# Ledger of designs, part 85: designed miniproteins, single chains, continued (3)

Each design is a single chain, and the fold is of that chain. pLDDT is the mean over its residues in the fold that is shown.

## One batch from the design tools (miniprotein)

Design m10951
Fold by ESMFold2-Fast:
Structure m10951 (fold): chain A 72 residues (1-72)
Amino acid sequence: LDELLARARETIARAEAVGAESPASRLTARGLELAQRGDLDGAIELLEEALRLDPVSRLAREALELVRRQRE
């Protein structure tokens, strides 16, 4: 989880440097931050929204799977 959040932040920082950051990337990072704080339901909602905006995002899909497993 922490490593996925770090990768999401790094990906966003690199995309911002070239003006290519997407709303889906921001939602993925926010979802992972909520998951770290223990708000798993909120995290799932944000990660599902990220996947609706970018259905091919591997990072959002992996984050959603990991958060769902933590809720179990």
Scores: mean pLDDT 74

Design m10952
Fold by ESMFold2-Fast:
Structure m10952 (fold): chain A 104 residues (1-104)
Amino acid sequence: SLEEKLEKLKPKISEEHYKIIKKLVEEKIPIEKLIDFLENTTGELLAPVISYLLLKNDESAKEVILKKLPLIKKEKDRNLIREAAEIANSEVSKEVLEELDKIK
């Protein structure tokens, strides 16, 4: 479940990141709304929202996630996405991990 994936992620990330993703899991926001949000944002919520979409394992988010990865400059934000991708262990996650290594 998403809740089980979030609990595996908790010890690997900041408390701030954990709280944001937990809220996204609890609110059950539609994937389409989150994709639209990502397309129209460059701010601090990029990494938490990308991480949530990776844990959700929805292939429809792949294009926007890959497009927004180069905007993630902070190591703590990159670490959040990396850890979420490893837990999700999907095809999208593998491409995200490869792209993160290129933008270091």
Scores: mean pLDDT 83

Design m10953
Fold by ESMFold2-Fast:
Structure m10953 (fold): chain A 58 residues (1-58)
Amino acid sequence: SPLDRALQAYNAGRYGEAARAVREAIEKGEVPDDQLESARAFYEELRRRAAAAGQPVE
């Protein structure tokens, strides 16, 4: 799933890539409604980690 791709990037320390993957999944409607709030929270956490690591999110 798109979220599995984001989790793989996160585990590899690629927070910017993970954040973009989550954002793309949300924008394309690929996240179920019952998981949407959790996906948004995950995106914000990934953005913070990417910023701390100097990684671009765009």
Scores: mean pLDDT 83

Design m10954
Fold by ESMFold2-Fast:
Structure m10954 (fold): chain A 76 residues (1-76)
Amino acid sequence: LEERRRRGREEIERDIEEAMELIKRGVDLAIQIGKLAKKKGMSDDEVLKLQRQVVDDVNKYGYEETLKKLEEEIKK
């Protein structure tokens, strides 16, 4: 029945949309890290440390606050 197929597809599409949103957030953070690294002439080791710090900041302050901090740091 099409209704049963439609319900299953809606659930899968919802899960994919949530996963894509998380991926998009990760990509946005990675882009900002790259911009900051380029601006400051960071080494690969410094970029790795920054990546770890960004993960910690997301866990402590959330995605939006961490993104804003990275953007402000790039502006300095």
Scores: mean pLDDT 76

Design m10955
Fold by ESMFold2-Fast:
Order: structure tokens, then sequence, then C-alpha cells
Structure m10955 (fold): chain A 71 residues (1-71)
């Protein structure tokens, strides 16, 4: 399913970032978001963003996504 693909890609992006593979992480994350957007579920898209950001140590980006979820 699109949801399973998006979550798998986001997790792979987080792992790549932890390994210092920043360009690979960015590409995997962008693919995860693109697939998540195809579901038409804005809450799911925000969840995929938070899944990646939670492992990236960027609290300001996580706060921005949370604000988008609240709107």
Amino acid sequence: SLREQAVALAKQAALAEQEGKLEEAKELFEKAIAIAEQTGDATFVAGVKLLYIGDSLDPSAAEAVRAELAA
C-alpha cells in the first residue's frame, strides 16, 4: 500500500541520515513525502514528516509540522 511504502521510505531515510549518508537520506525522505501526498491524507503526510524529523534532531521542523497538523 502507499502508506506502507511511505513509512518504509521514511524509516530508510532516517537510517541513512544516522549513517551520515545525507544525500541518500534526503532522496529517500522526498520519495516518502511524495508517496504520502498521493494518499490525500494531510494528517498522514505530517506523520511521515514527523517520523523522519524525530530522528534528525531538528525540533524546529517538528514544531512546524505539528502546527500544520493543528490547522
Scores: mean pLDDT 71

Design m10956
Fold by ESMFold2-Fast:
Structure m10956 (fold): chain A 57 residues (1-57)
Amino acid sequence: TYTTDDVVIKSVGELVDLTSADGIKYPVVEGPVETESPEATARIQAALADTKARLAA
């Protein structure tokens, strides 16, 4: 659970970079830096939730 949208978006971007370097394939969005657009925020949150679900599975 995150308190700010900025933290959520940063987590997705950092996760992609880390997992790509390790050769792990995850369904995440690259370059999630836009938070002002509700569409972008919803898409990033969906990608993050999907990634967390896969990691927990």
Scores: mean pLDDT 52

Design m10957
Fold by ESMFold2-Fast:
Structure m10957 (fold): chain A 69 residues (1-69)
Amino acid sequence: SEMAALYERAVKVISRANKEIFKISKTDPKKAKKINEKVSALQEAMRNRDGKRVEALTEELEKMIKEIE
């Protein structure tokens, strides 16, 4: 299922984001807050089963994590 694959990807990026929030919270608390707000928005989109928002927010969160690496 396309939806199942998307949700698997979303869950994985949320896990990665939570780990990165812990690392950067001491050096860049504003960036950590922004990532955390995006995680919350993604979780809300998943609850609402809004596939288009889940896809867009997952991609945006993945890009934010790459910027920290």
Scores: mean pLDDT 86

Design m10958
Fold by ESMFold2-Fast:
Structure m10958 (fold): chain A 92 residues (1-92)
Amino acid sequence: MREKLEKLLEELKELLREAEERGDDIMTALAKTAIGQIYLALGKAEEAVKYAQEGVRYAQKAVDKDPNSEIAKKALELAKKVLEMAKKALEE
């Protein structure tokens, strides 16, 4: 199980690099949020918080550029939820 999560983490980091190269704020936010979820599953709450915070930042940037983008708003909502879960894990 852990090996599968570590492989997914590598694949998501590759997707993140591609999204950043394209300047795709929505994809960057989603990739960072997903990486945060994987770190949370691996018990690495500090890394999960870091990636989720960056996910919120990129999703907010996407919403600011296009306030009518439902996908950008949804990405922001997901990133905020992961950030709250990661912060709660740090308290334990």
Scores: mean pLDDT 87

Design m10959
Fold by ESMFold2-Fast:
Structure m10959 (fold): chain A 93 residues (1-93)
Amino acid sequence: ARQALLDAVEAERAELERNNELTEAKRRYIDLVVEAIRSDDYEKMKELLERALKLILDEQKKQNPDTPQSLIEEAEKKIPEIANETAEALMAL
């Protein structure tokens, strides 16, 4: 189950690299996600997922600097909830 997910994530990384779309932020994001999926520690998995989500949110803000601050703050508030739900789903695999 987790191996199939890891294979899918690595395939996506390879595709982004072939298309010259693998930015430094996306590379770091994927690295954190892979480490989270490989983790057998729930708290570490949750921390890695929160870091990954914060990285992608920061990248989106840099690519779209006119994004309202209120939307960024709302997204940041949701990060712990999303990371927790994702970690629970991964632990069930």
Scores: mean pLDDT 81

Design m10960
Fold by ESMFold2-Fast:
Structure m10960 (fold): chain A 120 residues (1-120)
Amino acid sequence: MLTPEEVLRRIAEALENKDFDKMIEILREVAEQLRSVDPEGAERLQRLIDEAKKAPEKERRVLIYRAGAVALSLMAEHATPEEARRLQAAADILVDYASRLERGEPVDFKEVAERIRAAA
């Protein structure tokens, strides 16, 4: 079973390495894990993952960050209160950077990874 700490660590690593395929893999594992406890949330997350995978490279980073935020928020609903706070903090970070990217602001991959690690 994938723990909140492991998910946050793997997301930060994938973001630092600019590895969107690895990010999609992690998010699919989260969707699979959620399927038994939150089937509707898992289905919603899977749709976002599929949309991000099909998206043009220019839009893919934004969609991956938004899918990541949804994954972390859904995990937070089934986590301990302390784990939920860390997961939600990381989700909020991804939402903020997705919004900045949508506005055409430059966002460094290492900066995002460091912010996620600080939330973990």
Scores: mean pLDDT 87

Design m10961
Fold by ESMFold2-Fast:
Structure m10961 (fold): chain A 68 residues (1-68)
Amino acid sequence: SAADYEGLLRIAEAELLRAVREGKISLEEAKALARQVVTQIGDDYGLSEAEVERAIARLEARLEEAAA
């Protein structure tokens, strides 16, 4: 269901934000991983391209804020 993939997105977001804040990965690496993870979740759960791109944009914005 839609609610199931939201849980996976929250976990991915939390882990990427932590890695950026701790300096373990660069912002560029985090954005690349975010795109890979969200695209895979979208494929697994049958999300539309628009839903995948919105989720990626939202996660990237949060990663940029965490890196600032």
Scores: mean pLDDT 84

Design m10962
Fold by ESMFold2-Fast:
Structure m10962 (fold): chain A 72 residues (1-72)
Amino acid sequence: SPEEEAERLVRLGEEAFRRGDYETAGEHYFEALRLRPEDGELLLRTTRALTLAGRYALLDEAVAIYVAASPG
């Protein structure tokens, strides 16, 4: 299911982040965010990983996904 896939991607992102692989962590969190676009905590994790990786274009996309999906 999309929920199970999102949880899997979050776990992969957490594992990558723990080993200092911020690029891989940000990519996994970004894919999870596409499945859970209203998840504000996941957005914060995604933006932190992408900032540490210097992936500012992907960070902009992540914020846009969240803003488009989130009311208010």
Scores: mean pLDDT 89

Design m10963
Fold by ESMFold2-Fast:
Structure m10963 (fold): chain A 88 residues (1-88)
Amino acid sequence: DGIKAAAGGTQKAIDVLKKYKDDPKKAGKTAAGYLKGAYDTLKKSGASDDIIKKTQDSHNDAKNMDSSSVDNVIKKTQDVHNSVKKEI
């Protein structure tokens, strides 16, 4: 249940990053919120340390996102989402 909920959070982060890619500060802050929620849920659900760390790293990158890093943040968040889905 928790890991599946975290996958929903990472998907919402991806959707926001793609929808607001032309406003990187807004997209990054909103995506960081979803990624923090996913991180908290994964920790409570006993997910692997590797996935917890990847989600935290993606959250930090999203918080600091600018116009030059948008594509890299999207790719990293997609990689995290795929890793979380594998634990379902």
Scores: mean pLDDT 84

Design m10964
Fold by ESMFold2-Fast:
Structure m10964 (fold): chain A 69 residues (1-69)
Amino acid sequence: SPLSEEQIKEAIEKGVTEALKKGELKGESIFKKVVEVLMKDYKLSEEEARKIVEENKELIQKIGVRLVT
């Protein structure tokens, strides 16, 4: 991965938070927002961003559950 574990976690938390603010509660929408954050903020290609999301689906789910009120 081109990113550290901490950078991946920060991108996930930002993507999940942005999806929740827009009422996008479906897993696919959350994954898409994480991909968008990785591409925009970390300057990754779409392929690299999607690979990181696929490798971290469990972490994204755990963070998503934690942030849902």
Scores: mean pLDDT 79

Design m10965
Fold by ESMFold2-Fast:
Structure m10965 (fold): chain A 100 residues (1-100)
Amino acid sequence: SYKEMVVEALREMLELAKKYDEEVAKALEKILEAAETNSVDETVLYIQKLADESKDPKTKLILNAAAGLILGMEENKDDPEVAKKIIDLVLENIKKLLEE
């Protein structure tokens, strides 16, 4: 399902963040918990709230990238190949941000 694809992408982002940044990982863990119990729309709003409340520019940027990824997947939910390319590109960019 589309929701399962969103949850899987968030899990991959969380595993990546755990290797590089504990604060980003903690935020993504909360987002993943919200995504498993709430709608995709509610999850995007929650990500935006956490980004707004963050004082760390890196965390803000990564959380906004996560929200953008989910919205991009929603627009392309009927095209799994495009959705997969969006996931791969955003994860690559997030990895570069986390490595700084």
Scores: mean pLDDT 80

Design m10966
Fold by ESMFold2-Fast:
Structure m10966 (fold): chain A 93 residues (1-93)
Amino acid sequence: IDELEISRSMAAMLVGVTKVTAENLRRKADSLKETDPKKSEEILKIADEILELAKKLDEEVAKESDPERINELILKTQKEIDKLVEKAKKILE
């Protein structure tokens, strides 16, 4: 039970950080609307994908009662988020 609470807390922290990351990308996209509308649209799509990953993690963690499986979900989700953030950085050149 304690281990499960820790794993769920870690997942909740990742969800929170992920929402902040998506919000930062949305603000960056807004700043680009007048200078580069196409880049703005691409960054908004990435922000939406990041939010979908956070939602999926939250839903999957709610269904899991095994801390090890929750930790695997966290690791997988973090890796996917990192890939999307890297893609956004390349677009923002």
Scores: mean pLDDT 86

Design m10967
Fold by ESMFold2-Fast:
Structure m10967 (fold): chain A 79 residues (1-79)
Amino acid sequence: MNGLEEGIKGAEEMREQARKKEEEGDLRGAIVHYELAIDLLGMAGYSATAQGDLDLHAKLGKEREELERKKKELEEKLK
């Protein structure tokens, strides 16, 4: 129990890895880990919707949007 909980935990682990990469100055590595976190949150959000948990779906969607914004900021720094 399960894909949803594991997906949320995986997303948090990827988010922490991205933060560490940012602290190391590895912006490309940070972007990759933020992408993985976004994908895991998207899958978890789908699972939440399938289980009828609309509040969790909304919360995960907001977290994904925050990470997407963060990723874009890092991508702009690489231009």
Scores: mean pLDDT 83

Design m10968
Fold by ESMFold2-Fast:
Structure m10968 (fold): chain A 90 residues (1-90)
Amino acid sequence: SIEEAIKQLEELKQEVENGSDPSDIISRLKELALWLLKNAKTEEEKLVAQIMLGDVNTLESLLPSLSDEEARKRVLELIEEHIARLKKVL
């Protein structure tokens, strides 16, 4: 559900803030986006899942060019953006 996806994103946000590796978080975000896409019940849910997957893939491609601190910041901003977007669909 969208509520479950929001909870998982909030947990991932906490893990980033606690010093988890940005690449590990990106892999888990990609898995969550794919799960959300597979379980989308409406066109709006499908669109939000597709946007999330696209944003995650873009950031994953940029990670090797970023410092650890910049990577963590970008991952955190991505998580916060998608929490806000999902809350609008809820």
Scores: mean pLDDT 86

Design m10969
Fold by ESMFold2-Fast:
Structure m10969 (fold): chain A 81 residues (1-81)
Amino acid sequence: APSQEEIDAEVEVALVEIKLAVGKKHTPAAEYFQEALDAINAGDPERAKEATRRGLEAAGYDQETIDRWVEEVERAAKAVA
């Protein structure tokens, strides 16, 4: 059976991907959220962070929210890599 740490990592990745997929449906910056999802699945944390930052900035989110999502997305991409 997978370890609790492996399950927790997969859950974290899934929650971040759900957030990005929901964001994609509700923003004109959908292309950036799609790029972030693709980067997470490719295990590319730098590309995932940059795409997430650009998408949230384009959607008008504040810097604290952007920084929090970028950290979550970086952890998710590193868990896949």
Scores: mean pLDDT 75

Design m10970
Fold by ESMFold2-Fast:
Structure m10970 (fold): chain A 75 residues (1-75)
Amino acid sequence: IKELLDKIEEAAKASGSPVTPQILEIIENTRIYVELGDYEGAIESAKTLADIAEQAGMTEVAKLAKELRDKIEKL
């Protein structure tokens, strides 16, 4: 999960999108939910991350965010 969040952050920073600051904030919130063991909150945050990234055309971020959600759901 932490490795996947790091990959999403790297992809978001590389994108140069106007939405990148919003994406980075959601990534940080998702990290906090995971650290607290709030997997329900983490799933909702990852879903929001995927939706925003998909709408912004950030294909790699959206793909990784969907993988993150699936991985958290299996915990």
Scores: mean pLDDT 80

Design m10971
Fold by ESMFold2-Fast:
Structure m10971 (fold): chain A 73 residues (1-73)
Amino acid sequence: SARELGLKAIELARQGKPLEGARLALEAARLDPTEPIAGSAGGVAAMMGEKQGDEEAAKLGREAADLAIAGLK
């Protein structure tokens, strides 16, 4: 489920894998953009990517968060 993918994305980001977390968060947001954990996971992955200098993780994490915001309309 999108919720399970989002929770796994947060865990990957916490493990120092923000790129893997961001990719999974984006997958979760695409599957169900109304799932709040998917947007949260994208934000977490983006922040962790920025802190680690991983521009791709930051970009993909923001993309996931933006999709979740769009899904709330």
Scores: mean pLDDT 79

Design m10972
Fold by ESMFold2-Fast:
Structure m10972 (fold): chain A 68 residues (1-68)
Amino acid sequence: MTMEEIEKLIEEQVKKLEEILEEAKELVLTDTDPSPVAQRVAEAIINEDFEEVKKIALEMVEEVLKKA
């Protein structure tokens, strides 16, 4: 567990977050899927509310698990 490994992990996580953010931006710009959940996520991203975005994502996963 070296500092180099930690730095690489951070860089890869940042790239993944950028890809997720790009998908969210497409959702906001194209407005093709106006589901209420998608709108909440888009608004949270616009307001730079990382914690709320993660909370919404977790709630969505829990709802899917409950349904199963």
Scores: mean pLDDT 60

Design m10973
Fold by ESMFold2-Fast:
Structure m10973 (fold): chain A 81 residues (1-81)
Amino acid sequence: SDKLTLGSAALEAYRKGGEEKAKEVARRMRLALEAARKGVDTKEFEEIEKKRLGELTVSDEELEELLELGREREAMVEAAR
């Protein structure tokens, strides 16, 4: 699942560099996953999306959702051990 993958990456970044690092990693991975699905270059996709949606920042609410998804994935991995 893209959301679980994104959540795991955001949680890892949060533990290493805090909230701002987690938001940046989540933003970059979200763009990379969407660009890959469409078969386009990530930088070109980012430029197009910025024109459509404005600033491509991860909101506090979105980050909280992603961190919870990352913890849920860790709990599933722990339960499988």
Scores: mean pLDDT 77

Design m10974
Fold by ESMFold2-Fast:
Structure m10974 (fold): chain A 79 residues (1-79)
Amino acid sequence: NARLQYEKWKKTKTEDLTGKIVVTDETGLPKAIAMGAKTIILVSRGPSEEALKIAEEEGVKVVKVRPGDDIDAVKKSLK
């Protein structure tokens, strides 16, 4: 459950990702949003709509890529 994971990480905030570009899958997306990531490169075959809604509500930029995409090229486009 993405919302429960997001609320858990938002309360604990053990890591500061403010201003960082984070590469993660759907399971790491709620944590990255809760820790303040500026931009998230989401490596997924089918991202959770609930997790994407949380990112939109918090104003976090999410770039969707598939496994096997050139992540380094995507990172360069975000500069």
Scores: mean pLDDT 73

Design m10975
Fold by ESMFold2-Fast:
Structure m10975 (fold): chain A 67 residues (1-67)
Amino acid sequence: MEEGLKEAAERTLRQGLEAVRRGDLGRALALADELYDLGRYAREELGLEEAADFAFRAGDEVRQAVE
């Protein structure tokens, strides 16, 4: 479970950063929002703090790359 959530967050992070590189900023922001939603789900529904922290940091990384 924990590893699966981290893998999902890593895939979403890669897609978000790829969207930024391609200039698709709307998609990048949507993927950052998905990472924040994943973080909330992991923390609040599953109690997986490490997976949640990773997802939140990944969302921040995508959002900062958009600037």
Scores: mean pLDDT 82

Design m10976
Fold by ESMFold2-Fast:
Structure m10976 (fold): chain A 91 residues (1-91)
Amino acid sequence: MELERLKKALEEGKAIIEKKAAEAGLPTRVAYVVKVDGEVVLKESTDDPEEQEEVDQTAAVLPSGAVAGNAVTAALQKETEALIAAEEAAK
């Protein structure tokens, strides 16, 4: 597994969702956590300690190979899970 490839997939998914939200006039906040091989490998930082705490708590309960975002990014969560599954299958 390559973290750079995973970051690229996450950034692409994030960019697509943010672009569509902006076109609809709906600003969206994106934060994500990725857990691979039982370890948190990617965790987006936020400027809000409450959001950061929720992200960290979510990371602790995620199964390996899963991803989760905060409540505002629920739609991104599903997209990112699909991207991670596709990247892992492509290995």
Scores: mean pLDDT 56

Design m10977
Fold by ESMFold2-Fast:
Structure m10977 (fold): chain A 72 residues (1-72)
Amino acid sequence: SSADFVARTMRELAKREGLSEETAKTLAEIAREAVENYDPDTTGRVLQAVRDAIRKKLSPEEVRELVARAVD
């Protein structure tokens, strides 16, 4: 599925950038939930937030806050 593909891609990207397995899994789950549950516009914002979090190597807490703002 597209959700499975996006989740796997984000997890692999996070691991390559040196994020922990726990953080990589959390980011992948956020990406999966966005693809499955939100409209295309909101999904795009959430996926961009996930990519930004990976590049900035944010903590799980910071990622959750960033995603909450993207959905709102």
Scores: mean pLDDT 80

Design m10978
Fold by ESMFold2-Fast:
Structure m10978 (fold): chain A 63 residues (1-63)
Amino acid sequence: DLVEEARKLAEELRKQGKIEKAVELEGLMTELEQLQNDPKTSPEQIEEVRAELEKKIKELREE
């Protein structure tokens, strides 16, 4: 699950003192969760944020 992977990565980044990177990842994760919990949110909006989150996870892991 992308949100679970993002949570794990953000926690690792926080433990490493990379707070700014953790905050960026947490921001995308929060946006995704808020959209999923909003009754007015379209599935397309959720998938767009999921794609952004996936890209960010890859970028942070593969640096």
Scores: mean pLDDT 79

Design m10979
Fold by ESMFold2-Fast:
Structure m10979 (fold): chain A 113 residues (1-113)
Amino acid sequence: SETEVTALTKFLASEPLSEEEAQALIDLLRNGRLTEELLKEVAKRLGLDPSELEEFELPPIGRVGLLLANLIYHSGKKNKTYLSPQMASILANDLLRASPAALEGIRKLIAPE
């Protein structure tokens, strides 16, 4: 949905989220609904070329995890958060598994209204 794409885009840009956006992103992750198409749309909104999502080979991670790890790496680099490809892979796995740490990271971006 538009809300899910907007929420993930803001999360990766370290921008404040509304409570609705944060909940939409948490629900997306908990229900395993991250898709390649959604990640490519988020990459475009972050000003990244979709080809950059395939820059690093990261075993043993599935296609969606590979794209997400590359997206985290390149969005972090753009925002001066220098993560290694290995760290980006760990964060991608945490998000795909809806880990408590990943969900808390999302909640920390909720703007006080």
Scores: mean pLDDT 76

Design m10980
Fold by ESMFold2-Fast:
Formats: sequence, structure tokens, C-alpha cells
Structure m10980 (fold): chain A 83 residues (1-83)
Amino acid sequence: MTTPISGTAKLKIEDGKVVLDVTVTGEGLEPVELKIPIEPGMTFEDIVKKIKDAIEKALGLELKNFKVTSATALEITFSGEAT
């Protein structure tokens, strides 16, 4: 059974380094909070991939149809399906 997930990644600066504070929720899943370091020169596509990979690792599940639903200078909102 595939579980819909959604979440946010909020931009934060810690000790001169860019970090994304990622919160993930899904029906029947324990809410997960992750901190993902972002390196200078990463593209938006690289950032999105890093978010997806980190969530998959934390949940122990594969994410299908992972997509960004909105993006601002400070926050990325996303959705996907956990299998």
C-alpha cells in the first residue's frame, strides 16, 4: 500500500552553513524531522534530490512521484508517495 506524504523544508543558517530543517508527515507514518546540510553552488534540483534521498533513508521507504508543490526564498513544500 502506498502512503501519501507531505512536508516542508525551511532554510536556516547555522555557523555560516546553510541547513534545511525538513518536516515530513504521512498517514500512518511517525512524523519525521531532518536537518539537511546544503553546500554552496548546489542547484535547486540537487537540493530537491537531497531532500528526497534523506527522507527515504529516514523512513526506510521508497518515495514515488516526489515533487515540489511550492517554493519561496525561505521554504520548500513538497509531496510524494511512500512505498
Scores: mean pLDDT 80

Design m10981
Fold by ESMFold2-Fast:
Structure m10981 (fold): chain A 61 residues (1-61)
Amino acid sequence: MSPAEVELERMMRWEIEQNPDMSVEEVEENIERLVEMFKSEGVEISEETYERILELARRLV
């Protein structure tokens, strides 16, 4: 994984830990916003990594 992909996963885990009452849908929406933010800054997140992070989020919530 690229450094940006590692950072995205770390940020997602941190947000879930800080907001344990978040629904799966809210977590998925936050991940989508983060991916869009990275893309707007010229950092591409692979579709495979995006799907993996979404699956991880669903398991953690």
Scores: mean pLDDT 74

Design m10982
Fold by ESMFold2-Fast:
Structure m10982 (fold): chain A 60 residues (1-60)
Amino acid sequence: SAEELKLKLQNEADKKVREEIKKRYGDLTKPLTIEELFDATRLAVKYHEEAKKKFEEALS
């Protein structure tokens, strides 16, 4: 279903963001700097927009 695909793509995007953040900044036990927070936000936007595009293409 479309809902299952959406959830799958959202989970994959979230996983990519988390893995990339851990790779760049280590465990999130230490507060991120403002610059690191902006970078993390940019990565989240990038991967979620990619997931959104894949979802929209699958529905087209």
Scores: mean pLDDT 76

Design m10983
Fold by ESMFold2-Fast:
Structure m10983 (fold): chain A 75 residues (1-75)
Amino acid sequence: MKYAILVESDKPIDLEKLREAVASVPGVRDVSVHKLDDKTAVITVEAEDGEASLEAIRKRLEELGYKVLKVTELP
């Protein structure tokens, strides 16, 4: 399943580090990161296990200090 994840950070976003962190989650494919400003970004991912992979991604993002503001399932 594909998701668009809107995230916010307390620190300036390092796009490479963010992409690598999300890509390291098991079952994650096709990671793309689009920066909106210094502290907000949209992450587009394909997750093999759907909800389970999405929960793992959320946990990983929160561990890195990101807030997940919105998740949208893509067709």
Scores: mean pLDDT 81

Design m10984
Fold by ESMFold2-Fast:
Structure m10984 (fold): chain A 82 residues (1-82)
Amino acid sequence: LKKELEELEKKLKELEEELEELRENIREIEREIEELRRRGADPRVIAVLESAKGILEAAISFVEEKIKEIKKKIEELKKKIE
């Protein structure tokens, strides 16, 4: 049980780090979109970046759901260990 708890806590940390990387990637894309709009770039290029941002937002939602699942498992294991 304690080893299982430690493994879940490690996985939680890894997922939280992945979530931070995804959020940074979204911020980079948002900066690129703003720069492109400022320069009057082709709307089709902006649409591609908006699509990429949407994919990253979906990935964030997936990772957040996994974090939620692991946190619940950690709580259940802590209740069993006291």
Scores: mean pLDDT 83

Design m10985
Fold by ESMFold2-Fast:
Structure m10985 (fold): chain A 68 residues (1-68)
Amino acid sequence: RDRALQELVDRIREAVRQVREAVAAGDLERARRIMEDATRELRELAERAGLPLSLADSVREAGEELLA
């Protein structure tokens, strides 16, 4: 579980970085695609590891605030 949680954290960090780069470049459409892909991947990782899906929800919420 600890390793799976770290994998989720690393994936969140990577997604946030990519979203920020896309936003800085003015590519809001690309930023949204990155967020959608990241949310899907995080949900699959959480499901496989038996982690609560609230972690994926937290990522989606943070991404929506970042794009607002």
Scores: mean pLDDT 71

Design m10986
Fold by ESMFold2-Fast:
Structure m10986 (fold): chain A 65 residues (1-65)
Amino acid sequence: MQQKLEERSKKLLAERFPEEVERARKQGITSLKGLLDSIPDEKAPEAVGLVLRAVGDQVDELLGL
């Protein structure tokens, strides 16, 4: 369950910030926290918003069934 949330969050970040995520991966950063830290401060609120959306979607999926 927590693993699916992290994977979902990483996918959303890769879709919205492909350059930042690719740069982080080239540096060996694969954790969700590491990927978020690799995103510029000006884009960090949007990235956090995507993670919160992934959390909401995961909770809704688990509560819906």
Scores: mean pLDDT 75

